# Designs tried in a protein design run: designed miniproteins, single chains, continued (5). Part 77

Each design is a single chain, and the fold is of that chain. pLDDT is the mean over its residues in the fold that is shown.

## One batch from the design tools (miniprotein)

Design m18663
Fold by ESMFold2-Fast:
Structure m18663 (fold): chain A 118 residues (1-118)
Amino acid sequence: DVMRARRLSDEALKLSNEAIKTGTSTTEALRKATEALELAVRVGDPDVIRRASLAALRAILAAQETGDLSPDAVAELQRLLKAAGEAVRVAEAAGDEMAVRVARGVADLAQELLAQAD
C-alpha cells in the first residue's frame, strides 16, 4: 500500500507535467493523485500523505493552467477535496505540521478551482 501510494504519486506528477507541456487532459493526473492520497490516508503515514499531497497540488495546478474544468475533471476534484479533508485529520493526529499544511493546501486549491467550474 505504501509502495502503491508512492507509485501513484509519482505517476500523477509525471502526468501533471505532461498535461502542462502538451495541453492534454488533466483528468488522469487528478485520478492518480486522488487514488494516491486516499491510499496515503488509509496507511496513516504522514510522510506518504506529504508526498501524495504534493502530487495532488501539482495535478490541481495542471488543471488550473490548462483550464481543464471538464465534468470528469470536476468529479475528480470533488473526490480529491474529500480525500484532502481526511488527510488533514490524519496528519493532525500524527502531529506532522508539514503534512497538515500541504494537505490543507490541496483542499484549499481544489475548493477554489471547483468554485470556478460551470
Scores: mean pLDDT 86

Design m18664
Fold by ESMFold2-Fast:
Structure m18664 (fold): chain A 98 residues (1-98)
Amino acid sequence: MQKKALELLNESLHLLTEQMARAREVDKEAAELLAKGGALVDQARAYLLSGKLVEEAAKKVEEGRRYATEGASKLDKKEAEELKEKLDQALEAIKEVI
């Protein structure tokens, strides 16, 4: 039972994809950081879907949040806060099922 965690990770990936698309046009370093963060969050989603790697999923979200927040902060501080908040919510939902 990880429906809430998966929904929050999917929403976070949507925000990351939108921010990365904008970053590619204006800041290559921000785009690379957002891409790295997105890849880590997507790995966490895959781990949750396996049902066996929940603790590893939490660690991937923590790492992905660091890169994603750094990348987003180069574009807009408010967008960085929104992304961090969504990823923090996802991390808490994952911890509820560990």
Scores: mean pLDDT 83

Design m18665
Fold by ESMFold2-Fast:
Structure m18665 (fold): chain A 100 residues (1-100)
Amino acid sequence: MLLSLEELKKRYEELKEKYENKDFPELSEEERKEYYKKGIEYDTEAGIKLIQVGLGINKELNLREAAQLFLDAAEYYIKAGNPEVGTYLNAAEVLLKELE
C-alpha cells in the first residue's frame, strides 16, 4: 500500500539515522546477498516510475511511488551492508522535496 507523504518522510528519517549510525545487522554472506537482490528489485521498479514521471504520466503518484521504492531499496541495502545506500536515500529525499 502506498504511504502518505508524512509517513514517507518519517521512514526516510528512520532509515537515514540507521545508515548514519552504521546500525547494520550481523548476517551471513548468503543473507546479505538475498537482501542485496531485493534492493536491486526495488531500485529497478523506482527507475521505471521515474521514466513515467519524465513522460508526464501521473507525475505526483509516480513520484510518491518512486520515493517509497527508493526507501524500500535503501532498507534492503542497509541490511546487505551496501555502501551505496546513501545514493538511494538521497534520491528519496529529492523526490520527497518535489512533493512539497
Scores: mean pLDDT 82

Design m18666
Fold by ESMFold2-Fast:
Structure m18666 (fold): chain A 87 residues (1-87)
Amino acid sequence: SEEELKKKIDSLSPEVKKALYKLLTHENPFANPKKIAEEAGVTYEELVEAVKLLDLFRELENPIYFRYNIVDPEKVEFVIKYLKEKL
């Protein structure tokens, strides 16, 4: 539900929310998620755990392709909108 999804997002630190927002809205789908995490001041592992918590992508063995395996585009759009309201 949207309410449960909001609660999960609200459980994330401000830095993780920022990293996740940058990842989801990045203009270049080949952008390195490790660099996005570093620039936001979080570990890559923290960013991966946030993606898993929200169930946004089917995780590939190569995590640089997270963004190409969006399983629910409407869910991703909702998460982007809610994150923007919290930043």
Scores: mean pLDDT 76

Design m18667
Fold by ESMFold2-Fast:
Structure m18667 (fold): chain A 85 residues (1-85)
Amino acid sequence: MEEELEERKKKIEELTKEMLEKYEELLKEGKISEDVREAFLEGIERAKEQLLKFSKELSEEEFEELLKKFKELFEEDLKLLIAQT
């Protein structure tokens, strides 16, 4: 369903927006290097592609669970990025 896919795309965009906002805040605080920005943005784009790919095959519950897992992975990535900087 095209409508269902549009709703899932919106949720993916909301997640990526939240992650980008956290990244920009950490960058502003000097906790993350500007040098890793490109790699982080590429990671976000790859995650969006994976979420969109799986969204066509997953139930609503499975999709929500996958969104939560990606959010946790991004939060861990940011934590590691801070530690590496």
Scores: mean pLDDT 75

Design m18668
Fold by ESMFold2-Fast:
Structure m18668 (fold): chain A 79 residues (1-79)
Amino acid sequence: MLREGVEKAIEILEEAIRKNDVSEEVKKAVEQAREALENGDILSALRYTMKAIKLLEKEGFKEVAEKAREAIAQAAEDS
């Protein structure tokens, strides 16, 4: 289901933040995604996750961004 994909994407993004020096903008977007997910707002969680992915791509973390996008895409196929 979409929720599981968003959860996996957020985990991938949180791991990237721990392993890499990313901008505060990325950290805030991931935090907002986590908060929305905890509140059951899957659509807002998805939007913030996509924002974080786009920001990571701009900062040069393309492989991490692609892995997070794939997690969401895989969950959408299972829905």
Scores: mean pLDDT 81

Design m18669
Fold by ESMFold2-Fast:
Structure m18669 (fold): chain A 87 residues (1-87)
Amino acid sequence: KYIEEAKKHVENARKLAEQAAADPERLDEYIEQARKHMKEAVELANKALEEGARDPSKYEEYKAFYDEVVRELSRTVDLIRAAKAAA
């Protein structure tokens, strides 16, 4: 549940950050929406990690997923910074 939802938020955040760079007139709107999706992704990934900690057999899988979300969100932050610098 949390893993699938977090992945969707990561994907949406990245797409919105890319769109912000492509559409300067709506830059702030797209960045705000991307940041909301990033926040949801982190919260969901953290909930998955908490569930994994309660089941040792799942911990490594959930930890790896959490680390993947963090890496993808770092890339999205870089896209947001680039879009703002170009505007």
Scores: mean pLDDT 79

Design m18670
Fold by ESMFold2-Fast:
Structure m18670 (fold): chain A 74 residues (1-74)
Amino acid sequence: MPSREEVLAEVRARLEELAATSDAGVRTVLRWMLEELERAAREQNLSPEEIRRRFEAVVALVEDTRAWRAARRA
């Protein structure tokens, strides 16, 4: 199993990639979500599996937000 630190590093890299391809508003939210996830992992002693589950929820939220913004602009 990967360590909590390895999963956090992986999640950080993936969120930074998503932020780089996102508008300023989504980028700000992604950075905030990353900081909250890291804080929760440290304070609540989250398992690597729980960290990964929360990351997948953030990705889904970003995809939903992009779809909503695209529809609103059209």
Scores: mean pLDDT 73

Design m18671
Fold by ESMFold2-Fast:
Structure m18671 (fold): chain A 76 residues (1-76)
Amino acid sequence: DVAERLLAAWRGELELSEEEALRIVAEHPEAVARAALAVGEALGLSAEETAARLEAAMGELAPAVVEAARRLAAEL
């Protein structure tokens, strides 16, 4: 699962190159959004707060990720 691989990389259990990370963001925006929401939950953030932080950090670079995160947050 792409989201699980992203979470493993965040925990330091898997090393992803910058090129691989950018390809994952472009090809699997929903999986990236799911991984970001899981990280936000681990940090004590609400799903809406996590989506807002994603928009601030990468809304211009990866709008599909932000849209997926907001849609998933609304379903929770």
Scores: mean pLDDT 71

Design m18672
Fold by ESMFold2-Fast:
Structure m18672 (fold): chain A 96 residues (1-96)
Amino acid sequence: HMEEEVERLRAELLRLAQEISDIYKKIAELNPDPEKREAYLKKAESVPEQVERTIAVLEEQYKDDPEALVQALRDLVESMRKEVEELKKKYNELIK
């Protein structure tokens, strides 16, 4: 039961990481400053890897407490969903 929930949350986190990455790439494409464009592209490339590392750290930290692991992963999902919404707002402001 808890293992299935962890797998579901892991999949959701990786999807959110990809969405954040894709938005950073779109923001980079709109930026006329080559230095800022490169910075956004680096963020886009690093986000999935950073999320995978964070998941691994949480899995190790809570290896003996699966309920705490599920809660930590849910908190991370909520945090990443807020980041997606903030980035979407930023992108929409740039295309106005």
Scores: mean pLDDT 87

Design m18673
Fold by ESMFold2-Fast:
Structure m18673 (fold): chain A 65 residues (1-65)
Amino acid sequence: KAVVTYKNDKGKTAQDVVDELSKLPGVKVLSADDTKVVVELPPIVTGEGLENALKSIGVEAKVEE
């Protein structure tokens, strides 16, 4: 499991973050708040990959684990 802490720079909602992460193959969103999302990662998806996906929609994120 990984914790994604994010800052909303473009007026994105927590649901927008969940929707973008859910598009990644094998990523399962377990919980979401205004500042953090908890996800279950398959071995082929890295924390850096999550950070890059969110950066593409204008969300700064840090993945822990």
Scores: mean pLDDT 76

Design m18674
Fold by ESMFold2-Fast:
Structure m18674 (fold): chain A 72 residues (1-72)
Amino acid sequence: SMKELEERKKELEDRIITLMFVAMAYDDQKTVERLKALYEELKNAETQEELDRLEARIDAVEAELDARAAAA
């Protein structure tokens, strides 16, 4: 439904914003730019399939940042 799509978009938006703060704390400009691109794609997403693909990409960025934190 439209409500479920909008609620999921809000959850993914919050995740992207949180990850942007983490990337900025690491001075990781490449990851910040990647997250900004994901944010723009999220704003334009209109289907659950598009949200599934975006969530997988957000999960990948989160895993990369978590791995960097563990290596420090």
Scores: mean pLDDT 87

Design m18675
Fold by ESMFold2-Fast:
Structure m18675 (fold): chain A 69 residues (1-69)
Amino acid sequence: SKEKIYEALKKVLGDKLTDEQIKEVADALYRYYKGEITLAELAARMEELGITPEQFQKALDAADKVLNE
């Protein structure tokens, strides 16, 4: 769920990103995992939000662990 992604992101990036940035990242990742946006659109959204490539990788890893079957 989007809230589980948000909580996981807050744990790994909460000291580096604002709460608003974390919520927007969680929304974008959730939409990507639902197939609503492409990887290119996800990457563009991360750049728009000021997320570094390192932070993006940590966000993907955290979301993957939460959504793992």
Scores: mean pLDDT 82

Design m18676
Fold by ESMFold2-Fast:
Structure m18676 (fold): chain A 68 residues (1-68)
Amino acid sequence: SLLEEAVEEVLRKVKEYMKENPNSGEKTIEEMVKAAAMEVGVRLGLSLEQTEEIYKEALERVKKELEE
């Protein structure tokens, strides 16, 4: 539940960034996903391993939306 909440928060932040920056390339979006995951991980007191899993899951979900 905590990890799923963290992923959902990262997705919300990234989607907001994409709305404000519609011409952002895939690499820039990937960097934003990583930054958001690191911020959320630190704020929630998660381990580096848990933060990496959040990044991977959020990145996969964002990439699926970019392919639409």
Scores: mean pLDDT 81

Design m18677
Fold by ESMFold2-Fast:
Structure m18677 (fold): chain A 59 residues (1-59)
Amino acid sequence: SFLQELQEHSKGLVEKYVRSLYPNADEIRVEPLTPTRFRVTIVEGEETRVFEIDLSSLV
């Protein structure tokens, strides 16, 4: 569906953006919560960070 395709595309963009901010991350996980909202988990050594990104706030 269009919404599913949009979510998959947006997830890829979020992953690329987050990787550019955390290039030395050991692991980056992006979990879709809604078509525009994603939960991001970043692991850097012993540190784990979790936050949410809302793409509707970036448009």
Scores: mean pLDDT 78

Design m18678
Fold by ESMFold2-Fast:
Structure m18678 (fold): chain A 94 residues (1-94)
Amino acid sequence: PAAPGPPGDSGEASRRAQELAKVSPYAWSAGTGGARAADLGLVTPEQAGIGAANSAKAHGETPEQAARAMYWSGIAGAATPEAGRKVAEGALKA
């Protein structure tokens, strides 16, 4: 599935994803998965964020890294931007 979007849509999102994955691979992975789970209704966005942040902390990463990854996963289309923001808020509360 490919959708032509605004300028820099796919390219910039991919670059940011690659940068975040290199700096915070665990936070990006947990954030993206949590945002998708929340978008599918498997968990609440806040609970997904808290879970991802707790897991990131177990690997030595910060809740801020998880929140940033979740926000960008929403913008990148892994979840809605609103769901991504709520998941990021949950991560910051962990």
Scores: mean pLDDT 65

Design m18679
Fold by ESMFold2-Fast:
Formats: C-alpha cells, sequence, structure tokens
Structure m18679 (fold): chain A 65 residues (1-65)
C-alpha cells in the first residue's frame, strides 16, 4: 500500500474515532506520527492538503476546493 493511501486511512480513522491517539493510529497504519500531527494541526503543503481532502471525502464529508 502506498504511503499516501496509509495516511488517508489513518486520517479517516482519526476523524471517525477522535478517542484514538495519533500514536496508536500511526502504528496501526505504519505512518509517521509527525506527519499525522502536522496534518491534524493544519500544517500542510499542497500534496498533504490533497491527501487531507481525500481523507475527508472517504469519511463521507462533502468538500469543495
Amino acid sequence: MEKEEKIVKALVDLYRNPELSIDEVAEKYGVSKETLEKLSRGEMDGKEREIFIRALREAGVEVEL
């Protein structure tokens, strides 16, 4: 699985289950804890922004950009 796909799944899980820790989700999906922390704080570049929007859409959130 591509790293980008893992980040998307991790973000969807965090969005649906806010009781989960970033540490647990990072380990579960094999993604960087620092990357998830940056994305959760809104600190993202253009590529990371695309990943975040994709995660929202997969979680069933309507987004327009």
Scores: mean pLDDT 71

Design m18680
Fold by ESMFold2-Fast:
Structure m18680 (fold): chain A 75 residues (1-75)
Amino acid sequence: SVEEELEKLIEKLSKQRGISLDEARKMVNGAIEVVRQRIERMKAQGSPEEKLREELRKFADALGISVGVLRKLLG
């Protein structure tokens, strides 16, 4: 589920950065919001679907998750 994937990412970042789960949750939510805004702007600018897919792959790789998981988190 989307909630399970989100919790896994939060736990991973909490451990990797030595921060609380609440701080990791804020960081993850912030990163997802940045990705959402970027994709929405690209769509508004009429970017082709292939370019949108390339950007999603780059963000997914940077977050250490699959594109499928990223798409679920974006809604």
Scores: mean pLDDT 82

Design m18681
Fold by ESMFold2-Fast:
Structure m18681 (fold): chain A 95 residues (1-95)
Amino acid sequence: KRFETLKHALEAAFAEASEEVQKRAEEIFRELEEAYEKGREEAEEMEKRAIKEAKEGTPEEAFAAYAGLGRFYAKLGDKEKAAYYYEKAIGYFLK
């Protein structure tokens, strides 16, 4: 229930986001997938980099980073972690 609500809200926000933000979110998602295929340590380092970008960047950069993280965990079936990142992304988009 919460995951589906947040996923729909994120999809709506993502559709309204600039092309640059959409491309950055997709790039972060791909980097996380590639790191995950290489191993746990590489995946953890990529997740840390994405979180750092979100915390130290602009609201648009934070939205892109958290959207990418949420999509990655949704693809892995981790709906709880995906919902957590989707909620963070939406919070930055609405600023």
Scores: mean pLDDT 81

Design m18682
Fold by ESMFold2-Fast:
Structure m18682 (fold): chain A 135 residues (1-135)
Amino acid sequence: NPELEALLEIVEEILKKLGGEEIKRGTKNFKIRGFLYALKLALEYLLTGELPKMLVPFELYRAAVEFAAFITSPEPNDAILARAVEYLKKAGLSPEELRELAEIFREMARKMRERGFDDVAEKLERLAEALLEAS
């Protein structure tokens, strides 16, 4: 799936800018980075069929799975957004961290649109809006 491959590349680029994939508790933006790394693993699973081999907080992993499900759904459901946001809140993301993650999704949407993947870009914008409403 070329759309998922493009999104995976964008997620990896953003993770690199935020300090890479070495997620340690107590580092700057650890929860946001943990979520993005979980999203990377969910996208890799969808592309390869291999089970993710990473330890992340359960709630961040569940949020990433719900976001991946929303992005890959032909008929995206707002109930998926509500669950994803709830898992991010349970993981302890503050209102400010939810807003920061919304801006990251807007950056992802812009990059996907630049690559011609407008459907995925629109879904990423809806994810960003849901995070802002929840903050």
Scores: mean pLDDT 80

Design m18683
Fold by ESMFold2-Fast:
Structure m18683 (fold): chain A 55 residues (1-55)
Amino acid sequence: SPLDRELERLRREIDRLHEEYRRLLADPTAPQERIDAVRREIERLAREYQELLES
């Protein structure tokens, strides 16, 4: 269904951002602003995922 495809897309995007977040945390030269931006994007997409599950 279109909903199942959207949920799978969001889950893959969240997983990709978690990998990026882990890499940034391992990099001592990474700007804090970049780390915070990725964390906020993960939180935003996680909320969208939950909203779709509850619809």
Scores: mean pLDDT 87

Design m18684
Fold by ESMFold2-Fast:
Structure m18684 (fold): chain A 88 residues (1-88)
Amino acid sequence: MEDELRALIAELEERINRFKQKYEEAQKNGDKELVKLYKEAILYYSGALAVAREALRDPSHRDQALATIEELRKKADEYEKKAEELKS
C-alpha cells in the first residue's frame, strides 16, 4: 500500500506538471477552451494527489482513499480526452 501510494504520488505530480505546461501554452495561444479543459484536469489530478498524500500519512481508510483517487483520475482523464479531441 505505501509503495503503491508513493508511486501514485510520483505519477500524479508528473502528470500535473505536464498539464501545467499545456495550460501555459494554451494561454499563450489564446485558446480559451483548451485552457478551461486543462484547468479542470489539473484540479482533479491535484485532488487525487491531496488524497494520496493524506493516505500516505494516515493508514486509516487507505482502501477508500484509493477508490477516491481512481474516481478523480477518471474525471481528469475525461477532460484530457476532451482537450485532445479539440486539438484533433
Scores: mean pLDDT 83

Design m18685
Fold by ESMFold2-Fast:
Parts: sequence; C-alpha cells; structure tokens
Structure m18685 (fold): chain A 81 residues (1-81)
Amino acid sequence: SAEDKVLEMVEGLLRYAETLPEETREKVLETAERLREAIEKKDFQEAIRIAEETAEELRDVDPAAYTLLAMLAQEIRELLE
C-alpha cells in the first residue's frame, strides 16, 4: 500500500541517518520519529509539513537527505487522495 511504501521510506531515512555526522544524524533521526508519529496518527498534512521543513533546512547541508525528505513528502501527499 502507499502507507507501507511511506513507512519503508522512513526506515530508509533512518538507515541513511547512520551514515551522517552526529549533528545532522540527530536532526534526521528526530525528524524520522516525528514523521512516524504523524503517519501513525494519520495526520498526513503535518507529516508533509515536517518533511518539507526539514528538507529545506538540510538542502545546503546534505543534498541526499534533502532528496529523501522531498520524496517522502511527495509520497505522503499521495495518501491524501
């Protein structure tokens, strides 16, 4: 399902965070937990906001994290159909 795909992408983000410097890793881990909580509550609008805001914050810090979060926001938006 689209929800399963989104949760798999959150797990991918958590795995990617393990490769990051401590400061960036902490931010990504915190964001992934907030995303998981919003998705579990079916607050997809909040999940999109969290993903997009954190993506923008990381745009110049880690382009791969930016891309993963932007893709997550797009997939979560599909859940609002």
Scores: mean pLDDT 85

Design m18686
Fold by ESMFold2-Fast:
Structure m18686 (fold): chain A 72 residues (1-72)
Amino acid sequence: MRTIEVAVEDEDGKLYIEKFSFETKEELEEFIREILERKGIDFETLELPDEDTLIEGLENAARAYRKHQEAL
């Protein structure tokens, strides 16, 4: 089981940090698909990097969001 922090946008365009726990790549891909669909991005047109690179990208985005909020 792996837990990551992800910056997610709600229906009002407000960003928040959500914790997501997963055990399989399929669970991670489903979670990402839901995030992308909320932004109007078609998951099927997106070439995903490998699991580790994708996780690092999500964690870096969440970290950047927290740092930005601390600066405001």
Scores: mean pLDDT 67

Design m18687
Fold by ESMFold2-Fast:
Structure m18687 (fold): chain A 100 residues (1-100)
Amino acid sequence: SKEKFIDEFEKVVRELKAKLQEIMPELAPEFQARLDEIVEKLRNGELSFDEFIEELKKVLQEVADKARELGYPPETLKRLGEAYKEFLNKIDEIKEKYKK
């Protein structure tokens, strides 16, 4: 059932993409495209699950860094942090569900 948990990861990534569009519509398209690329690499076997998670964390950090660089207000950065926490919790739930 490798297919099913990749589909669950895609669903969680889609939810994150929607939140980025809501929080930072100007930046969302660039990072949505990068998230889609990471999911495709996981599906194609170019990334292991551990590498997938590390690439996601890297993108999330780059979003936060760019938002700070562009002078987004503290309230926006807080909303990003809350969205990231929710996203990572859902990823952990999927990992627990599909443990070997």
Scores: mean pLDDT 80

Design m18688
Fold by ESMFold2-Fast:
Structure m18688 (fold): chain A 85 residues (1-85)
Amino acid sequence: KAREYLAQGLAALQAGDLDSAERYFQQAADLAIQEKDYVTAALAYGLLGEVYRRQGDLEKARRYYEKAREYAEKAIAAGREEEVE
């Protein structure tokens, strides 16, 4: 599940394994989008931005931070549509 890949990516990032963190966060983002879990997609893209920032690829970091913001906005919109209680 998307959240399991997110957890594995966070463990890799904490260990300094940026290559594994990138792979896990990309898998988390892809699955979260398929599941329409925009909260997890936003988190995964934000963490991909952090991975690329640590690698010195500021262009990719910026791009993924932009994706994280986009999916965070989608998550907020989706939450408002379903809140009737």
Scores: mean pLDDT 81

Design m18689
Fold by ESMFold2-Fast:
Structure m18689 (fold): chain A 67 residues (1-67)
Amino acid sequence: AQAEYDRGLEARNAGDLETAAAHFRRALDLDPTFERAGLELMHVLRELGREEEAQALGREIRARLAA
């Protein structure tokens, strides 16, 4: 989880938002409670103009944390 999160940060800093999103998503898939990876993914999705995906992710994280 952490390694994928770190790769996501590196990709985002390089301006590769698509690659950043993929790595943050992988980190969240490995640890569904990794709130920081979810937050970073939501930010990257908004930068990509994918508001619906960011909203869906927010609902998914909320559901997982409520379990």
Scores: mean pLDDT 77

Design m18690
Fold by ESMFold2-Fast:
Parts: structure tokens; C-alpha cells; sequence
Structure m18690 (fold): chain A 72 residues (1-72)
């Protein structure tokens, strides 16, 4: 169901938000950080493609993508 797909997307989003926050605060070399953030961005876009454009989760994904772009 659409509700189950949204729940799955939310858990994935929370995990990627947590990883991006960790990378932002870490002393990992900049090149490695940017590469990992790009991978997270790719995964978030994949999740977004499976959801309705009117989903609140899509709005949250878009905000997370904007935050990641500011870190790169």
C-alpha cells in the first residue's frame, strides 16, 4: 500500500539524515565526505522517485537534499 511505502521511505530517510549529520560533524577528509554525501543524495533521489510528489516525505527529502548540497 502507499502507506507502507511511505513508512519504509521514512525509516530510510531518518537513517540518511543521521548519516549526513554525522558526516557534517566528523573530521573525515573532505574528499571522502563529499563522495559519501553524493551517495546519500543518490539514494534519497531513488526513494523520492517511488513516492507521490504531494507526499510530506518528499518535502522532507527535498529539504535534506538542500542541506546536503550546502555541505558539498
Amino acid sequence: SIELEEVKAMFRLIAFETEADYLARSDVPEAAKKKQLQQIKSELNSIKSKLSDNSDIVSRINKTLQRIDKLM
Scores: mean pLDDT 84

Design m18691
Fold by ESMFold2-Fast:
Structure m18691 (fold): chain A 78 residues (1-78)
Amino acid sequence: SEEQKKLEEALKELDKRAEEYSPTAPPLAAELYKIRDELKKLTSEGKMSVEEVLKKLAEKSNPHVREILKKILEKLKK
């Protein structure tokens, strides 16, 4: 489904960025992995879309994580 493709793309982007930050900014990488787990959990409950979950998590995140999540959201919005 289109929704599942969006979930897979969002998880892939989060994993990629967490891996990129892991050697130089381990706390940022750890936060991105936590966001990944929350995204999987909240979307599995079937009450929110991937984009809705990412938007909600971005609003609650620190500025650096928020910027990363907003860029992922823009890639998924079409």
Scores: mean pLDDT 81

Design m18692
Fold by ESMFold2-Fast:
Structure m18692 (fold): chain A 95 residues (1-95)
Amino acid sequence: ERLKELEEKLKELEKKLKEAIENKDLEKLAEILKEAKKVVEEYIELLLEGTEDEEERKEIEKQFKEYKEKVDKMIELIEKEKLSFEEVSEKFAKL
């Protein structure tokens, strides 16, 4: 049931993400990415608790590590490099 709550929160964040992109609001985009990262982290922790297969656990952990690294790079591009929305979008496409 907590998984369903996290899934609903992720859907809300996806809507907010689309709005931030349409409005070219980099500050709001960074906030949404930070919140999404926290929600995904809780979701993955719950998935791992329910996963008994060792190979499946390793795959989940690997995918989550790659996700975290990409999101952290996205946040850094927005907050530290002072790029335009267009430049950020171009760099996101290369990640």
Scores: mean pLDDT 80

Design m18693
Fold by ESMFold2-Fast:
Structure m18693 (fold): chain A 98 residues (1-98)
Amino acid sequence: SMAEKAKEGEKLIEKLEKEADEDLKNKKNVELALEIQVLISFVRMGDLKAAEKLAELIAKKYGLKPSEYQKVKDQLLAYAKHQEKLIEERRKKLIEEA
Protein backbone atom coordinates (compact mmCIF):
# COMPACT_ATOMS: atom_id res chain seq x y z
CA SER A 1 0.00 0.00 0.00
CA MET A 2 1.03 3.66 -0.38
CA ALA A 3 1.00 4.14 3.41
CA GLU A 4 3.40 1.20 3.90
CA LYS A 5 5.71 2.55 1.16
CA ALA A 6 5.67 5.98 2.84
CA LYS A 7 6.71 4.43 6.19
CA GLU A 8 9.53 2.53 4.44
CA GLY A 9 10.56 5.81 2.78
CA GLU A 10 10.66 7.59 6.18
CA LYS A 11 12.96 4.86 7.59
CA LEU A 12 15.11 5.02 4.45
CA ILE A 13 15.44 8.83 4.82
CA GLU A 14 16.56 8.38 8.46
CA LYS A 15 19.15 5.79 7.36
CA LEU A 16 20.43 7.95 4.46
CA GLU A 17 20.68 11.00 6.77
CA LYS A 18 22.79 9.07 9.32
CA GLU A 19 25.04 7.64 6.58
CA ALA A 20 25.52 11.07 4.93
CA ASP A 21 26.27 12.74 8.30
CA GLU A 22 28.86 10.03 9.13
CA ASP A 23 30.46 10.30 5.65
CA LEU A 24 30.73 14.11 5.99
CA LYS A 25 32.22 13.77 9.51
CA ASN A 26 34.85 11.32 8.15
CA LYS A 27 35.35 13.32 4.88
CA LYS A 28 34.28 10.29 2.80
CA ASN A 29 32.10 10.44 -0.34
CA VAL A 30 31.63 14.17 0.40
CA GLU A 31 29.93 15.14 -2.89
CA LEU A 32 27.45 12.22 -2.72
CA ALA A 33 26.77 12.92 0.98
CA LEU A 34 25.93 16.57 0.18
CA GLU A 35 23.70 15.47 -2.73
CA ILE A 36 21.91 13.01 -0.38
CA GLN A 37 21.34 15.82 2.18
CA VAL A 38 19.73 17.99 -0.56
CA LEU A 39 17.59 15.01 -1.67
CA ILE A 40 16.44 14.46 1.95
CA SER A 41 15.49 18.17 2.16
CA PHE A 42 13.34 17.94 -1.02
CA VAL A 43 11.65 14.73 0.24
CA ARG A 44 10.88 16.23 3.69
CA MET A 45 9.47 19.39 2.05
CA GLY A 46 7.17 17.29 -0.16
CA ASP A 47 8.80 18.57 -3.37
CA LEU A 48 8.12 15.51 -5.52
CA LYS A 49 9.47 16.98 -8.79
CA ALA A 50 12.77 18.12 -7.23
CA ALA A 51 13.15 14.85 -5.29
CA GLU A 52 12.52 12.68 -8.38
CA LYS A 53 14.84 14.75 -10.61
CA LEU A 54 17.69 14.73 -8.07
CA ALA A 55 17.27 10.98 -7.34
CA GLU A 56 17.53 10.25 -11.10
CA LEU A 57 20.58 12.53 -11.47
CA ILE A 58 22.32 10.79 -8.54
CA ALA A 59 21.52 7.34 -9.99
CA LYS A 60 22.88 8.39 -13.42
CA LYS A 61 25.98 10.13 -11.97
CA TYR A 62 26.98 7.11 -9.85
CA GLY A 63 26.20 4.56 -12.60
CA LEU A 64 23.33 2.79 -10.86
CA LYS A 65 20.85 0.80 -12.97
CA PRO A 66 17.18 1.93 -12.93
CA SER A 67 16.15 -1.50 -11.56
CA GLU A 68 18.49 -1.07 -8.53
CA TYR A 69 16.98 2.36 -7.72
CA GLN A 70 13.30 1.74 -8.62
CA LYS A 71 12.29 0.44 -5.16
CA VAL A 72 14.32 3.14 -3.34
CA LYS A 73 12.88 5.86 -5.63
CA ASP A 74 9.30 4.58 -5.10
CA GLN A 75 9.75 4.60 -1.30
CA LEU A 76 11.29 8.11 -1.27
CA LEU A 77 8.56 9.53 -3.53
CA ALA A 78 5.80 7.86 -1.47
CA TYR A 79 7.16 9.57 1.67
CA ALA A 80 7.55 12.90 -0.20
CA LYS A 81 3.89 12.66 -1.31
CA HIS A 82 2.85 11.92 2.30
CA GLN A 83 4.81 15.01 3.46
CA GLU A 84 3.22 17.17 0.70
CA LYS A 85 -0.26 16.13 1.93
CA LEU A 86 0.57 16.87 5.61
CA ILE A 87 2.04 20.30 4.74
CA GLU A 88 -1.02 21.17 2.59
CA GLU A 89 -3.44 20.06 5.36
CA ARG A 90 -1.53 22.16 7.93
CA ARG A 91 -1.51 25.14 5.51
CA LYS A 92 -5.31 24.89 5.02
CA LYS A 93 -5.85 24.75 8.80
CA LEU A 94 -3.70 27.88 9.32
CA ILE A 95 -5.63 29.78 6.60
CA GLU A 96 -8.98 28.67 8.14
CA GLU A 97 -7.84 29.86 11.62
CA ALA A 98 -6.69 33.24 10.22
Scores: mean pLDDT 83

Design m18694
Fold by ESMFold2-Fast:
Parts: structure tokens; sequence; C-alpha cells
Structure m18694 (fold): chain A 81 residues (1-81)
């Protein structure tokens, strides 16, 4: 299981990846917009969980969901080309 420090680093990495995808995305696409909103909500939940001292398993579940949203965003962005 990852340490809290490793989980925090993973969260920062996913956030950076999200910003790169945001630059490439069509903001008028409602599916992409829904996924952006989902990612932001998960990021808020992750931040709250870390601040509350949630167990690593809880944090890791949130990170997994964030990765799933990013993969879906990549698929939609690729399809728009």
Amino acid sequence: MKTREELAAEARRLQAEFLELYKKADPSNPEIQELFEEFVRLLDELSAAIDAGADPATVERLLRKMREVLEKLKELIEKQK
C-alpha cells in the first residue's frame, strides 16, 4: 500500500495531467465538461479525505476513480480529432 506522501504525489501528478488535457479539450463538448466536473469533485473529496486523515485505502480508491476519469477524457479528446 502506498504511503500518504506517495498518495499526495500521485494526486499532484493526476492534477497536472488533468490540466494538460484541459488545454486540448473542446470546452463546449458536454461530455468533456461532465468529466471535468467529476474530476474536480473527486479532487475536492480527495483533498478533504487527506485533511481528515482518512486511511490510505480510502485515498487510493479516490485516486483510482480520478485515473478512470482521466482515461475517459483522453478517449473523448482523441475521438474529436
Scores: mean pLDDT 78

Design m18695
Fold by ESMFold2-Fast:
Structure m18695 (fold): chain A 63 residues (1-63)
Amino acid sequence: SKKIEELLEKAREYAEKAQEYGDKATQLAQEGGSREEILEQISETARYMLLSIKYLSEAKGLS
């Protein structure tokens, strides 16, 4: 259904955001970036991953 498709698209968008922040955290850690910047990227990764999981769970509940 369109509602399930919309929820899955939101889940994918948030998962992609999480991956982007995760990649930034990894790059900063490898380059010897600041602890503050690395922790901020990790925090954003966790936040977007939780949002992705939320929308996946909602889509699964409608299936």
Scores: mean pLDDT 88

Design m18696
Fold by ESMFold2-Fast:
Structure m18696 (fold): chain A 88 residues (1-88)
Amino acid sequence: EAKKLAEELAEAVERNDREKMEELLKKLEESGDLGLLASTVTAMMLRGIAGALSPESLRNLYLVLGKSEEFAQRAAEAARAGAEEFAR
């Protein structure tokens, strides 16, 4: 599941498809699982595109989706922590 979402998100990022990126991030948020978001970002790093979705970019995308600043910040932190743990 996470790998499939990561691949779709990776393709959207490469094509600069903002609308599809928002749709995929909304699906991850609707699951209520920040761990799934962190796992997805980690999978994207394995594909060499994680740099396009910095924690700041993820936070900004969540804000565009109408999420609170607090939620967006926590989601970005979870994604960064997951990516850092995987790199170890």
Scores: mean pLDDT 61

Design m18697
Fold by ESMFold2-Fast:
Structure m18697 (fold): chain A 86 residues (1-86)
Amino acid sequence: MSDEELLAAAEEHLEALVRKLREVAPTLSDEEIREILAREEATLEALRAAEPSELSDHASPEAAARILELARRAAEEMIRILREAL
């Protein structure tokens, strides 16, 4: 997989996750939302601590940095959606 293909796949996957959560979140119980929110907050903390070099086996440093930025933005949006659903 090329860096361009990897980046495009990451963008599509993250956009799909955010869209799915936006549709599903209003149907979840407060308990389920809090449980998912805790996991997403932990994921965001891990992504903020992550370095592009952790993806170096799969992507260039430039592509790795962009993928991490996309993942962080997706996690932040998912956290926002979950908080709004409470």
Scores: mean pLDDT 80

